# Ledger of designs, part 21: designed miniproteins, single chains

Each design is a single chain, and the fold is of that chain. pLDDT is the mean over its residues in the fold that is shown.

## One batch from the design tools (miniprotein)

Design m707
Fold by ESMFold2-Fast:
Structure m707 (fold): chain A 60 residues (1-60)
Amino acid sequence: NIEKIVKELKEKGLESLAEALRDAYEINKASLETILNSMKESGAATEGEKIALELLEKYL
């Protein structure tokens, strides 16, 4: 659920990332699945990316 992902990212100070994921979802709902798979393949390099990956796996 995108709303839960956005809320938790904003609460953790990752507002720019939260808005980027919301925008991607509004353009194409399948974008979050693509982003999740891309992050799994590339690996989460920053703490923000690790948090986003965990939230995508939990709420998607």
Scores: mean pLDDT 78

Design m708
Fold by ESMFold2-Fast:
Structure m708 (fold): chain A 95 residues (1-95)
Amino acid sequence: MPSVEELEKEYDELSKEVNDRLPSILDLSKNATTPEQRHLAALVLSYRQMGYDLYFDALSRAKTDEEKAKLLQDAIDSLRTALQYHDQLVQQQQA
């Protein structure tokens, strides 16, 4: 299992990636013309928000390093899922 410090670094890197992709995410969401494209856009935004909420829980609500690591891992997984759905949305729009 990664250390809390390794997880915080990974979250920071993923958060920067999500923020860098945000203009694309918003543009693709605005230009979504099919139900599938709209659904993917909603999933990107939902998992992005969930990742941020879990990160806040790790900082504010975790009582132990083990609990903090679990919340950070869940936050990282949520941001990775958002990026995966963004990749799918990009592919759908380039077809």
Scores: mean pLDDT 86

Design m709
Fold by ESMFold2-Fast:
Structure m709 (fold): chain A 63 residues (1-63)
Amino acid sequence: SREDLKEEVRQEVERLLASISDPEIRDHVRRAEDYMITLIDNGEPESRVRRMLDAVGELARAV
């Protein structure tokens, strides 16, 4: 469901933010969270949202 996917996104973002101290990177991750939630509300396929979530995680780990 859309609500389950939103909760999954929020939980994964909180997990990522727990390891990030840089306020600029934290802001970028929060903006990405908001964008992913908006995509879910607009009916984007789960597979696309999951790929974006994976990309956000990779970018956060690269810095």
Scores: mean pLDDT 84

Design m710
Fold by ESMFold2-Fast:
Structure m710 (fold): chain A 97 residues (1-97)
Amino acid sequence: MKEEKIEKALKEYLKENEWTPEELELAREIARKLAELLNANENELLVAISLVPWLLRQAKLTELIRQGVELPEEELKKLREEAEKLEKKAKEIIEKE
């Protein structure tokens, strides 16, 4: 019962962050092998190891989002150029005083 709740919570958490079932299964295998090698608790290592790739993936996605790559690359470039033009124009208006 407790293990089942942890598994469900972990699956839901990873699903929100675009994890695939295949990635979760790979994380489980790594956790099990490391638990055997380190003589540690399998479930605790499964949680920790499953979260490490997600955290790295989330950091990469956050960085891409901050760069504005949510949009198609061509559309992103156009918006960035337009934003730069507006910023330069605003600066010129302020400096012309």
Scores: mean pLDDT 57

Design m711
Fold by ESMFold2-Fast:
Structure m711 (fold): chain A 74 residues (1-74)
Amino acid sequence: SEIDKIKETAKKTLSDEEYELFMEAVEKLLENPELSLAELTAWIREKAPDLPASKLTMLQVFVGEVKEVLLKKQ
């Protein structure tokens, strides 16, 4: 699936800990697709306050790609 491709790219790009945060954010989004990217970003910051800005941006991109796939639901 499209989401599985995003997950594979994230796993290769992110550390194991960062990938866990990404996967938790994706699970939240699957449970509540109305969650904005800003709300998901705030949740990531709460979970990982010491996460570098560059890594946060990377997580935003991957989570945003998953959200876009979900919005294109047939």
Scores: mean pLDDT 82

Design m712
Fold by ESMFold2-Fast:
Structure m712 (fold): chain A 65 residues (1-65)
Amino acid sequence: GMSPLEREIMEYFRGRPELVLRLQRALRLPEDGVLDADTVDRVLTWLATHDRPLTLETVVRIAES
């Protein structure tokens, strides 16, 4: 099942494909503008691997930079 954090990330980026593209570009993921469960899992894995906080705020800051 989807974690509360995964759900919060998907809800925030819903209807914001431009921010999804910026997030995908920042993390060197395929730039399709779609934030599905696989993409969210890749984002959280990237954050964990790079010792970044697993929070919505961190994901948003990356997308907006």
Scores: mean pLDDT 85

Design m713
Fold by ESMFold2-Fast:
Structure m713 (fold): chain A 68 residues (1-68)
Amino acid sequence: ARPSPAELFAAAVEFIERARAGEASLAEIQAKIDWLRAQLADPALSPEERAWIAGVIELLERIRAEME
C-alpha cells in the first residue's frame, strides 16, 4: 500500500521542519529524493500521484539548496 497524498505532504512538512532545524543531513535528504524519484519511474502511477510526489521532491531539493 502507498501513502496518501495527504500523508506524503504531512511527512514532507515534518521532514522539512526537522531539516531546517539541523536534524537531517544532506545525505538523508538526498536519499529521500532518490527514493521518491524511483517512485516516479513507476508507469502505473496516476497523474495526480505523480504531481504530489514531484511536489515533495521539489520541496526537498529547495531545502537541500538552502542548507548549502
Scores: mean pLDDT 73

Design m714
Fold by ESMFold2-Fast:
Structure m714 (fold): chain A 84 residues (1-84)
Amino acid sequence: SKEEALRLLEEAIKLAEEGKVKEAAELIARAALLASEILGVARSTAYALRAIGLVLDVELLGKEEEAKKEAIELAEELRKELEE
């Protein structure tokens, strides 16, 4: 549901702020997929893939600082889109 997706995004922002980027990215991807009925499949999938990209930035490329900022921005973007 929209409410559940928004809760996941709020938690994702907190996790990202704590530097838990991989966990935050997982919640963003789950929120995007959960909100597919609102966003449509294409946009939902795009958000989920962007979140997966954050995991790769941390695990494979070591871009933790950049990924943290991007995770917060992505979660805020998706949250704003779902609230409107």
Scores: mean pLDDT 83

Design m715
Fold by ESMFold2-Fast:
Structure m715 (fold): chain A 68 residues (1-68)
Amino acid sequence: SESEIYAVIQEEVARLRDAGLSSAQITEAARRMIDVADEMVKEGASLEEIKERLRRLRDEFLEQYRRS
């Protein structure tokens, strides 16, 4: 459901915040996660596939912003 996807995005955003990302970086990550989730829903992806992609995306943002 949309509410479950939103809850996962909130959890992953909280992890990025706890890791020390700036407000601007967090806003960018949240927008990207929402866009990816929306695209996957349109493609008929399952809730579990969307959750896995969002967790992977969180890891990618951590790697990207680690050097900042």
Scores: mean pLDDT 83

Design m716
Fold by ESMFold2-Fast:
Structure m716 (fold): chain A 57 residues (1-57)
Amino acid sequence: SMEELQAFLEKVREMLELMYPNDPERAQALFEENKAIVLENWEKAKSFSDIELKMHL
């Protein structure tokens, strides 16, 4: 559902901000790349945990 997708994207954003607390531009860039990955793959995945996220630029 759209609500589950939105909740997952929020968790991804929070995780990246925690990983890069002193580099918000890097966190935002990684979030945008991961948002694109999630949006491309979420309908095909059995669960959101099956989507391989990018953790580094």
Scores: mean pLDDT 78

Design m717
Fold by ESMFold2-Fast:
Structure m717 (fold): chain A 75 residues (1-75)
Amino acid sequence: SKEAEELQKILNKYKKVTLETAEKIVDFLKNGDPEKVEILAEILKSLNVDRDELIAFIEKIDGPNKEKLIEALKK
């Protein structure tokens, strides 16, 4: 998907994130268990990515976990 390709580029600085991993993250944002949002935020924070770019990407995704993940990333 276009969202997964964009996410892969954002995450892909120190360790190459596969398109498959990016697709799983996009699927989680759209359809995932909201109780897992904090765990995903911790994983994304550990990747040392540009948080502003990541947050801007997540804001474009239409899904129930969007706002919760953005709040968790800002903590």
Scores: mean pLDDT 74

Design m718
Fold by ESMFold2-Fast:
Structure m718 (fold): chain A 82 residues (1-82)
Amino acid sequence: GPLEKAKEYLRKAAEHHKDREKLLEYGQRAVSHAAEVGDEVAQAVAEGVARIYQLAQRGAPDEEIRKVLEETIKRLEELVKK
């Protein structure tokens, strides 16, 4: 479903963080799929992608990118919980 696709593209954006074009393309796809779930989910994905982008621009270690990815995924799971 859209949530699984949003998580998948978010993971791809994080995996390809050293390639600016791929990071942004996968990030946009993640936000697009998240929007099909709801506006709050789309905002959380957009914030996660922005944080990953900022870390990548600073040359942050892969471990910091991974932490932001994991925190964002956890936030998405909280937002879809009743």
Scores: mean pLDDT 88

Design m719
Fold by ESMFold2-Fast:
Order: sequence, then C-alpha cells, then structure tokens
Structure m719 (fold): chain A 109 residues (1-109)
Amino acid sequence: MAEERAREDARLAALIERDAEAAGADMARMFAEGAPWDRIRARITIYGSEVGMSQAEIDALLDDLGRVGDVHDAAVSRAVDLAREASRRMGELLQRGVDAAIERSEKLK
C-alpha cells in the first residue's frame, strides 16, 4: 500500500495551504501599510497561479481590489478583507486537490 506516499502528499498539501494562508496575511499587511498596488497585484497573480486559480479568477480579484482602491481609507479596509478572502479561496483550491489525491489513492486499494 502507498500509505507512506499518501502521508507525504498530505503533509505537502498542508504546507502549501499554510503558505497560501501566510501569503494572504502578508498581502493584507501590505494593503494596511499602503504598499504600491502594482506590488500587491504581482504577488496576488503569482500566488493565485501557483495554487491553481485561473487567469480569469485572478483578473476578477485584481479588478475588485483596484475598484476598492478608488475610495481612500475605506478602500484600505476593504482591500485587506479581500486579500484575506483570496487566501481562504486559495486554501479551498488546495484542499480540493488534496481530496482528489486521497480519492485516487483509495481506489488503488
């Protein structure tokens, strides 16, 4: 049985999920600190792609963040919330991948 491989795959998925959550938290911090939009956008694009978000999903998120940026201090709060939601969404995509991998492994029994 591929029990050891399944455990390693699960550990890797958990590490990626934690990294996605940390990335979202760091992006939220960047918004709160007034980091340039182009830097935040680049980070969201890279991490979103890495966790399997489509380009359309990434573009939609960036458009939402850009629109929020037009309303000053209220925009910073909304941008932080959106960055946290992006992290959560990335985690959900990773979890779906893990669930599919476990299902495939169980079919080998």
Scores: mean pLDDT 60

Design m720
Fold by ESMFold2-Fast:
Structure m720 (fold): chain A 74 residues (1-74)
Amino acid sequence: MARERLVKVLMEIFKEKGEKYTTPLTREDFEELVKWLEENPDASDEEIRAMVNQKIEEKTKSIEDLRKKLEELA
């Protein structure tokens, strides 16, 4: 159930923001979010969406920072 709820929220974000926005999420990130949902079964869809967006934005920033660092070394 938690996994299905997370997939539903991710599909909504995918429709709103597009595929590239969700790309930074790894399988490990997905499993962490599933575990969080199982520990917080009363979490609203809005709270799930906020957690997913926060994770994506954090990961995207880390990837961009790494890319810039690598470009400086090239």
Scores: mean pLDDT 77

Design m721
Fold by ESMFold2-Fast:
Structure m721 (fold): chain A 85 residues (1-85)
Amino acid sequence: SAEEAKIREAIRQVAEELAKKLGMSAASYTVVEEFGNKILVEITLAGNGIKRTYLVEVELRDGSVVIKTLEAEEVLFEEKVIKVP
């Protein structure tokens, strides 16, 4: 659906932004669990011979996608709101 496409694009944007901030060359993500309007996603970054994994919560709120880091070696953001077209 259009909503699923927006969620995937928002997750992709966050994964790429995290990769860029950390100087990593690759990013991937996997959906771990879905609950109501919330989705748990693992984002894995790779580069420079290292790999890092972050657990993020993705929530739909009134036409926006809200992303929050739950478990990470480094907390890159507590809450990030992504508005997609």
Scores: mean pLDDT 69

Design m722
Fold by ESMFold2-Fast:
Structure m722 (fold): chain A 64 residues (1-64)
Amino acid sequence: SLDEVREILSKILSPELFEQVYSLIESGDYSGALRLISDYLTENVLSDEQLEQVSEAMRLLLEM
C-alpha cells in the first residue's frame, strides 16, 4: 500500500528527498519518484536491510 511505501521511504531517505519523492507520487509521477530513489541508491551506501526495504517500496510503487 502507499502507506507502507511512505513509512519505508521516510526512514531511509533524507527529509528533503522524501518530500520531493512523495510530491511526485501524489502527482502520479511514479516513474519520476523511482528515478530519484534509484539516484539516491547509486550515490549512497545502504545496509542490506535498508536495500531490501527500499527494493520492496520500489516494487510496490511499480505495481501502482
Scores: mean pLDDT 80

Design m723
Fold by ESMFold2-Fast:
Structure m723 (fold): chain A 74 residues (1-74)
Amino acid sequence: MVPSLEEKIEKALEIAKKKLEEDGRKPKPPDPQVLQEVLDSIRFPSEEVREISEALIRETNTDPVTAVKIALEL
């Protein structure tokens, strides 16, 4: 099977949730308007990294720097 962006996002979400659990933080999705403002302020190195990072921030409220780092590792 060809590796898909969706599979990479799923793996990234697993990593982010594990990191949040280790930090004793509860994943809580941010407000959609705040999320959009944050995403607009960030310069992503590629569209794939943007998609993965956006999913991580949206689903787990992972900070943008950590989200981009996780996306780059995939």
Scores: mean pLDDT 72

Design m724
Fold by ESMFold2-Fast:
Structure m724 (fold): chain A 114 residues (1-114)
Amino acid sequence: SAAAKAAEYEKNYKKALAEMVKEMIGKEVEVQETTAATLEAIDKAFEEAGEISPEALKKLEIFDEKVREVGDLLDAGVPLEEIVELLKKFGEETGLTVLAEMARNALLAAHYRK
């Protein structure tokens, strides 16, 4: 069903983003409150974007694929600053500016923690 597919995209997005954040901050460091709040805001934005329509599902799919790509780029040792710029460009090219901005904020919050 479309609802089951939307739930799968949401789960995959949350997993990919959580894994990406863990890789950036390392397994030994505690999750900052700011990072947790950012992830929660992204979760809410994903739910708001997830009206069950073919267009909404495609937007969620495109964003999920981009979050996974960002994880791959982090694994490949691409600098965070370049990944942030790629997310900004992704938002400009796809019109998914809010989701891209939230993803950038999550990365920056995780990386620039004291």
Scores: mean pLDDT 58

Design m725
Fold by ESMFold2-Fast:
Structure m725 (fold): chain A 92 residues (1-92)
Amino acid sequence: SLVEEARRLLEEAGIPQQVIDDVVGVLEVFAEYGLEELMLELVKATLAGDMEKARELLLEILEKVKDLPVHVQTALLLQAIGAEFLILNALK
């Protein structure tokens, strides 16, 4: 599964288990909306330090969620950005 791929990549990068669980939780929420592949790509870009690709992926998420209710759009975007910051802070 894409969730298991994300977990493996985060473990290989030396990310702490609590952060892995939090990031995986975000992927599971995105899966409910069929956006798990985009969220996995954002995790990959963040782990690679490819901030240009991460920004492009956030804009693609914005485009994909534009027809969802505003509270759902806000929740998904905040979760994606939060996961990015958790990964970046764990890599310090």
Scores: mean pLDDT 88

Design m726
Fold by ESMFold2-Fast:
Structure m726 (fold): chain A 55 residues (1-55)
Amino acid sequence: MSKDQIVDQIQDIMSQIYDDHTFQQYRDYLRQSIPDLTVDDLNSIYQDWTDVRSS
C-alpha cells in the first residue's frame, strides 16, 4: 500500500471520529508530516486510529 492510500484510510477513520473542524486540523497536520514519515510509521498510525474507532 502506498503512503497516499494509507493516509486516505487514516483520514476516512478520523472523519468518522472527529467533527469537521477537528478533522480538518488533523488532516492538515498529517499531510505536513507525510514527507518525514515512513510507510511503517503511517501503518502504525492507521492501526492506532482503527483501534480507537473499534473501542
Scores: mean pLDDT 73

Design m727
Fold by ESMFold2-Fast:
Structure m727 (fold): chain A 68 residues (1-68)
Amino acid sequence: MKKVVVGGGPTEEQAQKDAEEGAKIAGGDIARGVKADTPKEAGEAARKLGKELGGIGIGAFDGQAGGG
């Protein structure tokens, strides 16, 4: 019940903005997949994204020496 926001700062707006921005990005990708005429195209789009994301993720995976 205690609120950390005492100054009425824009912190909540900033957090919501980030959440909306993330949702828009994720929603856009999902919407594109769903809009595909066939599940095959949706799968290919997902695979393409996974491939590009995997390439970037591999770099982070290498850096995960003990940063759990």
Scores: mean pLDDT 51

Design m728
Fold by ESMFold2-Fast:
Structure m728 (fold): chain A 114 residues (1-114)
Amino acid sequence: SELEEKSREIVKSSTDAAIENLRRARDIVSDNPSSVAALDRAIELARRVKDEAVKKKVSMEEMIEKLRELAREIAKAASLVATETGNIEGVSSLIGAALNAIGGATEVELLKKK
């Protein structure tokens, strides 16, 4: 359906935005292996969610759950990076932007599901 197509476009756009912001955060903390590993896990999950949405491998219900899982993984990365790097200015903003992108997509999908 047209609504389903628009939903997939929103998930693709939001996961692309999250990946970009997480990659920028990763570049800033590249000297900290634990932070890099946490951000790489979040980026990899975002890529999987994007791929599954684009290839129509998941239902709307599964997409919402995957977006929630992705938000939790990004939040875990944010916590670990803050602990490891002492809250470098800019890094929290980039990870926050990634969380906001995924949160926005989740909200739109919840509204379409009813």
Scores: mean pLDDT 83

Design m729
Fold by ESMFold2-Fast:
Structure m729 (fold): chain A 83 residues (1-83)
Amino acid sequence: SEIDKILEEIKKLTNKIAALQRLLLGESIDDVEKKVPNEEIVKIHKEYAGLSEKQRQEELDKVLAQQLELVRKLREIQKKKNE
């Protein structure tokens, strides 16, 4: 369903936010592998490890904006169900 697709996309963005925040806080991959049971967050942390701090912040800002837009879209679907 459209709702399931949006929820899955929000989940993916939430994992990216978690990985980028941990990178910006200076957590190493070894720390993340030890502390974080979510393998997707660990994978994303490894993928973003090559980015500069500026690039990581820009990506975080982009991902946060995308997540907010999807949450707004879910609210619109909820409103339509009440019509």
Scores: mean pLDDT 85

Design m730
Fold by ESMFold2-Fast:
Structure m730 (fold): chain A 73 residues (1-73)
Amino acid sequence: MEEFRAAALAAGVAEDGARTLAELAVTDPERFKSVARTALLSKDVPEARIDEIIAKFDTDPLGFIREVGAALA
């Protein structure tokens, strides 16, 4: 949880949002990934790039949060 919150804050997400994202990532990872995919699609991120970002959730969760935060900024 703490690592997700710290990464989201570093990506420019507000403290309350970073905490909510960290909690969601722990309590419902599949919903968290689904919400992130929908948000990235709404920003016209290519589907192949979205798949790469989502895949990072399991191997580099901090990188995942940074990439999603940057794309949503």
Scores: mean pLDDT 69

Design m731
Fold by ESMFold2-Fast:
Structure m731 (fold): chain A 84 residues (1-84)
Amino acid sequence: SKVELIRKGASLSSAGGIWMVSGDYEKALDLLEESFQYFVKGEASKEDLQSLKKLLDKLYEKSKDPSIQQKALELRQQVLDLIS
C-alpha cells in the first residue's frame, strides 16, 4: 500500500540520519536516495518530503566530499520540485 511505501521511506531516512552521525556520508546518501524513491512511489506528504530535504541539507553541510555534496543538492532539487 502507499502507507507502507511511505513508512519504508521514513525508515530509510531515519537510517540515513544515523549513518550521517557515524560519519559515513556515502551510505547516508544511498539511504536518502532510496527513501526518496519510496516517498515518490507512495505519494508522500509535503511534510515527509520537507523532512527528507532537511536531512539532505544536513548531509551537504557535514560532508566535505564535493561528489556527495553535488548529489545531495541534485536530490534536494528533485524534492523541492515535488513540494512546489
Scores: mean pLDDT 90

Design m732
Fold by ESMFold2-Fast:
Structure m732 (fold): chain A 71 residues (1-71)
Amino acid sequence: SAVEEAEKLIAEGMELYKQGLLAKSQGNLKEARDLLERAKALFEQAKEIGTESQAGLADMYIKMIQEELAS
């Protein structure tokens, strides 16, 4: 179902977000950017197909990632 697909996308996005922040903390800026951009794409996909609650959670992560990429 779309709900189950969105849940998987959110879980994968959260793991990539965590990996991206870890890479950034280690000075691996290119890897961090690639991981954060991949995480953002998964959250954008989850936002499109998910429930209102799933879309809200995904949107929160998208905003956090955009802030990380801008700094």
Scores: mean pLDDT 90

Design m733
Fold by ESMFold2-Fast:
Structure m733 (fold): chain A 74 residues (1-74)
Amino acid sequence: MSPAEVAEAMRATYRARLAAAVAAGKITPEAAARLLAIAEEIADLIAAGDWEGARAAEEARREEMEAIMKAGRL
């Protein structure tokens, strides 16, 4: 699987899961949009072949993602 294929699979999975959570009333659409923006940032690094940057971004954004999820929880 190419880096671009990995990135697209990651985007598709995250979009589907967050959309389902919003539809179920578990999180706000705003929180879902913010989490998707972070996931797309990481996916873009993967698509560019910057695996180290993708891992660093995921680790650096971990606390922010948890805070978004907690604040957006319905």
Scores: mean pLDDT 82

Design m734
Fold by ESMFold2-Fast:
Structure m734 (fold): chain A 89 residues (1-89)
Amino acid sequence: ARRALIEEKLLLYAEFSVEAAKEIGAPEEELQELEEGRALIEERVAAGDPALPDEFWASSSEELRAMTLEEFRELLEKLRQKLREQKEK
C-alpha cells in the first residue's frame, strides 16, 4: 500500500511536470530534461527501486505524504493553474 501509493504519486508528478511545461511553452531543452526524468522514474518504479520512498519523503512535506491519490491529483491541477497564471503575468 505505502510503496504503491508513493510510486503512483511520483508517476503522476512526473507526468504533470511534462504536460504543464508543454502547456506553458517551456523550451525544448527543459521539456527534454523533464521527459527524461519521467522515463527514469517509470524505469525505477518498474525495477522496484528501494530508494524511491526515501527520496519522496526527503523532498515532500508531511501533508504530501498523507495525501490520497485524489487529493494529490487535485494539488497538481491547482499547481498547473498557478503556472498558467504566472505565465500570463
Scores: mean pLDDT 72

Design m735
Fold by ESMFold2-Fast:
Structure m735 (fold): chain A 89 residues (1-89)
Amino acid sequence: SLYEQRLENAKKRFEEKKDEIEPLIDEAVTAARNLDGEKLNETVRKLAEILGVDPFTAVEVALEYLREKDPVAAKTLEFGLALHPLKVG
């Protein structure tokens, strides 16, 4: 599907830009932990821009990465996004 192709392309871009993306994922987790919804939204938008996808797809890429590397950080990001939903407009 076109959705699966976009997700695969985002994952390839993640590997190409890993040194830029990993710090942004860490920043998003930190913002979520601090209940900083503005910083969380800002960081997710930056991640989406680098990955070349929408913010929801960027979050899916970040969560897949975190679930394998740091499951606690993945849960923190999920809770932060539940409390401070992404502003998509």
Scores: mean pLDDT 82

Design m736
Fold by ESMFold2-Fast:
Structure m736 (fold): chain A 85 residues (1-85)
Amino acid sequence: DLERAAEIVEADPEARAALEAIEAETIARYRELAAVAAPEEQPAIKRELLLEAADRVIALGDAHPDPEVGEALRLLGRALREFVS
């Protein structure tokens, strides 16, 4: 349940802050790369950055000391990876 996973992460301030940082960095990097890329290259750039973000979220889950929060992060990261693939 993605809704429950998001709720678990939201309740953990450290995990929430780390996830928000990954989101902000991914958006900023996309804007930077898209600004100098040809329009036909932008979808591939977005896809690669989202896959990288998904892997970062999964790695965050693997490293998290709370197994419930770690599993929630891995679930969110895997869901993002599947939606982008």
Scores: mean pLDDT 88

Design m737
Fold by ESMFold2-Fast:
Order: structure tokens, then sequence, then C-alpha cells
Structure m737 (fold): chain A 56 residues (1-56)
């Protein structure tokens, strides 16, 4: 019974982790060029990550 719930939680955590990892990769790519547009985009990505982390 507990195993099925753990599997669902693991899948959700995995998908969430992949989304955060993608966001971090995008931030790193944007940082490499450091243009005003890229700085704004980094800010947007960071804001979304914070909102998702704080969402309650």
Amino acid sequence: HMIEELQKEIEEIKKRGERYQKALDEINTLRSKNTPENIKKIGEIQRKLREEALAE
C-alpha cells in the first residue's frame, strides 16, 4: 500500500526536479552572455522558481 504512494511521490519529485534543472541550465546560458535582455530573463526565471517554491 505504501509502495504505490511512494512511487507516485517519486515521479512527481522527479518531474519537478527536471523542471528546476532546466531552469538552472537556462540561467547559466543567459549568464554567459550577460546582456540586459538576458538579465531580465534570468530575473523572470528566478521569480518563477521562488513562486513555485513558496506556493501555498
Scores: mean pLDDT 74

Design m738
Fold by ESMFold2-Fast:
Structure m738 (fold): chain A 95 residues (1-95)
Amino acid sequence: DEEILAALDELVAALDKAIKKVKDKELKFELEVNLGLLLIVLALSKRVGELLKDLLKKVLEGLIEALEKALKVEPDNEALHEALELAKKALELLD
């Protein structure tokens, strides 16, 4: 679905921007790991020619948890709020 791919592309860009603005080193590392997992599943999906929806759901759930944790520490980080909204939207589209 073109809408899911567009949402995931927007999420990757927003997450990269959010990570660059995170000051806490442990939270930054946790978000970088979750971005890495998302990119791996997207690369695998491209190679097999279909979205690996079950793996994407699990990765997005973990990413949402990491973003919510980061926002508790850095609540004024607008880029984290944007990334969280996009992650939730992407997860909803995978249903």
Scores: mean pLDDT 87

Design m739
Fold by ESMFold2-Fast:
Structure m739 (fold): chain A 84 residues (1-84)
Amino acid sequence: MEEELEKKLKEQLEFNEKRREEGRKNLEKYANLIKELEEKIKNSPDLPREEKIRLEVEIGVLEIAAIMGNEEAVTKVLENIKKL
């Protein structure tokens, strides 16, 4: 019975590691784009505070969409950012 519990724990750890690695790879794919967007916000001192907050929220949504590998959601968020 102890061997069965150890096997389940190992499988759970391996599953969690795989999901973490997939999320990391997906986020890494968009890391440069996120960085460029953050730099654009930082280099735009004339942007109103409300607009900066909105862009930071959009970047957060972009990161979540990237982690999930949802390319359609990423595209929609990028279109929203470009309108600003």
Scores: mean pLDDT 74

Design m740
Fold by ESMFold2-Fast:
Structure m740 (fold): chain A 78 residues (1-78)
Amino acid sequence: DEEKREELIKKVEREREEVIELLKKLNVPQSDIEKVEQGFDEIIAILNDDSLPFEERFKLAQQKLAELGKEIAEILKK
């Protein structure tokens, strides 16, 4: 579903902007910020992968988002 894909990508892009802004305000090292940016790029790439059914893309994107959230939490604790 094209419409659902667009909505998800826009939501991920907004979360990316908010998270990166927060990390910059907290003076997180640039190398950690780059890792987080790469994580968001991977999620967007999964959602745009036309070789996979949308349901599989959605599931993989959710999994990667959960992994990224855990990584961000670890960065914020250190």
Scores: mean pLDDT 83

Design m741
Fold by ESMFold2-Fast:
Structure m741 (fold): chain A 66 residues (1-66)
Amino acid sequence: SLLERDREQARRVADELFELAKKYAKEGNFQKAVRYAIAGMIAGVAAGLPDEEIRKRLEEVDELMK
């Protein structure tokens, strides 16, 4: 269905945003890391990701930021 397709796309967007957050965190660009982590969280919620999965992804970004 269209809704399922939209959820799949939202999940891919969330994945890409968290990967960008981790990339910028690793590069020491903490402003962009936080921006993309917040965007990834919002996209993850919209995609129906479990709270535990979102929390784990946010923790991964935070760990890279020191």
Scores: mean pLDDT 83

Design m742
Fold by ESMFold2-Fast:
Structure m742 (fold): chain A 91 residues (1-91)
Amino acid sequence: MQALLTLRITFETAELAAKFAEMASRGATEPPDDAILAMEAEQLGPTEVLVRLLFRSVEEAEALAAALLANREAFMRALGATALEVSVAPV
């Protein structure tokens, strides 16, 4: 069963959010992993970006979510983010 992994990221500045959204939109044409069928990014506000990753399986989506949460602080520092929310939903 396919799953949607959603990342909601709040950035320290609008400039960081805009740069990330632009980079993610360019990356959507070539998913980084065979487990990822599609990737989309949407800017929800000046400092908020939503990333949606469509996975071929719930287990693979949950594994990435667990890895991101385990490395949350390092990931957030690399992006210049103040908040990171990760969720998985079956499709």
Scores: mean pLDDT 78

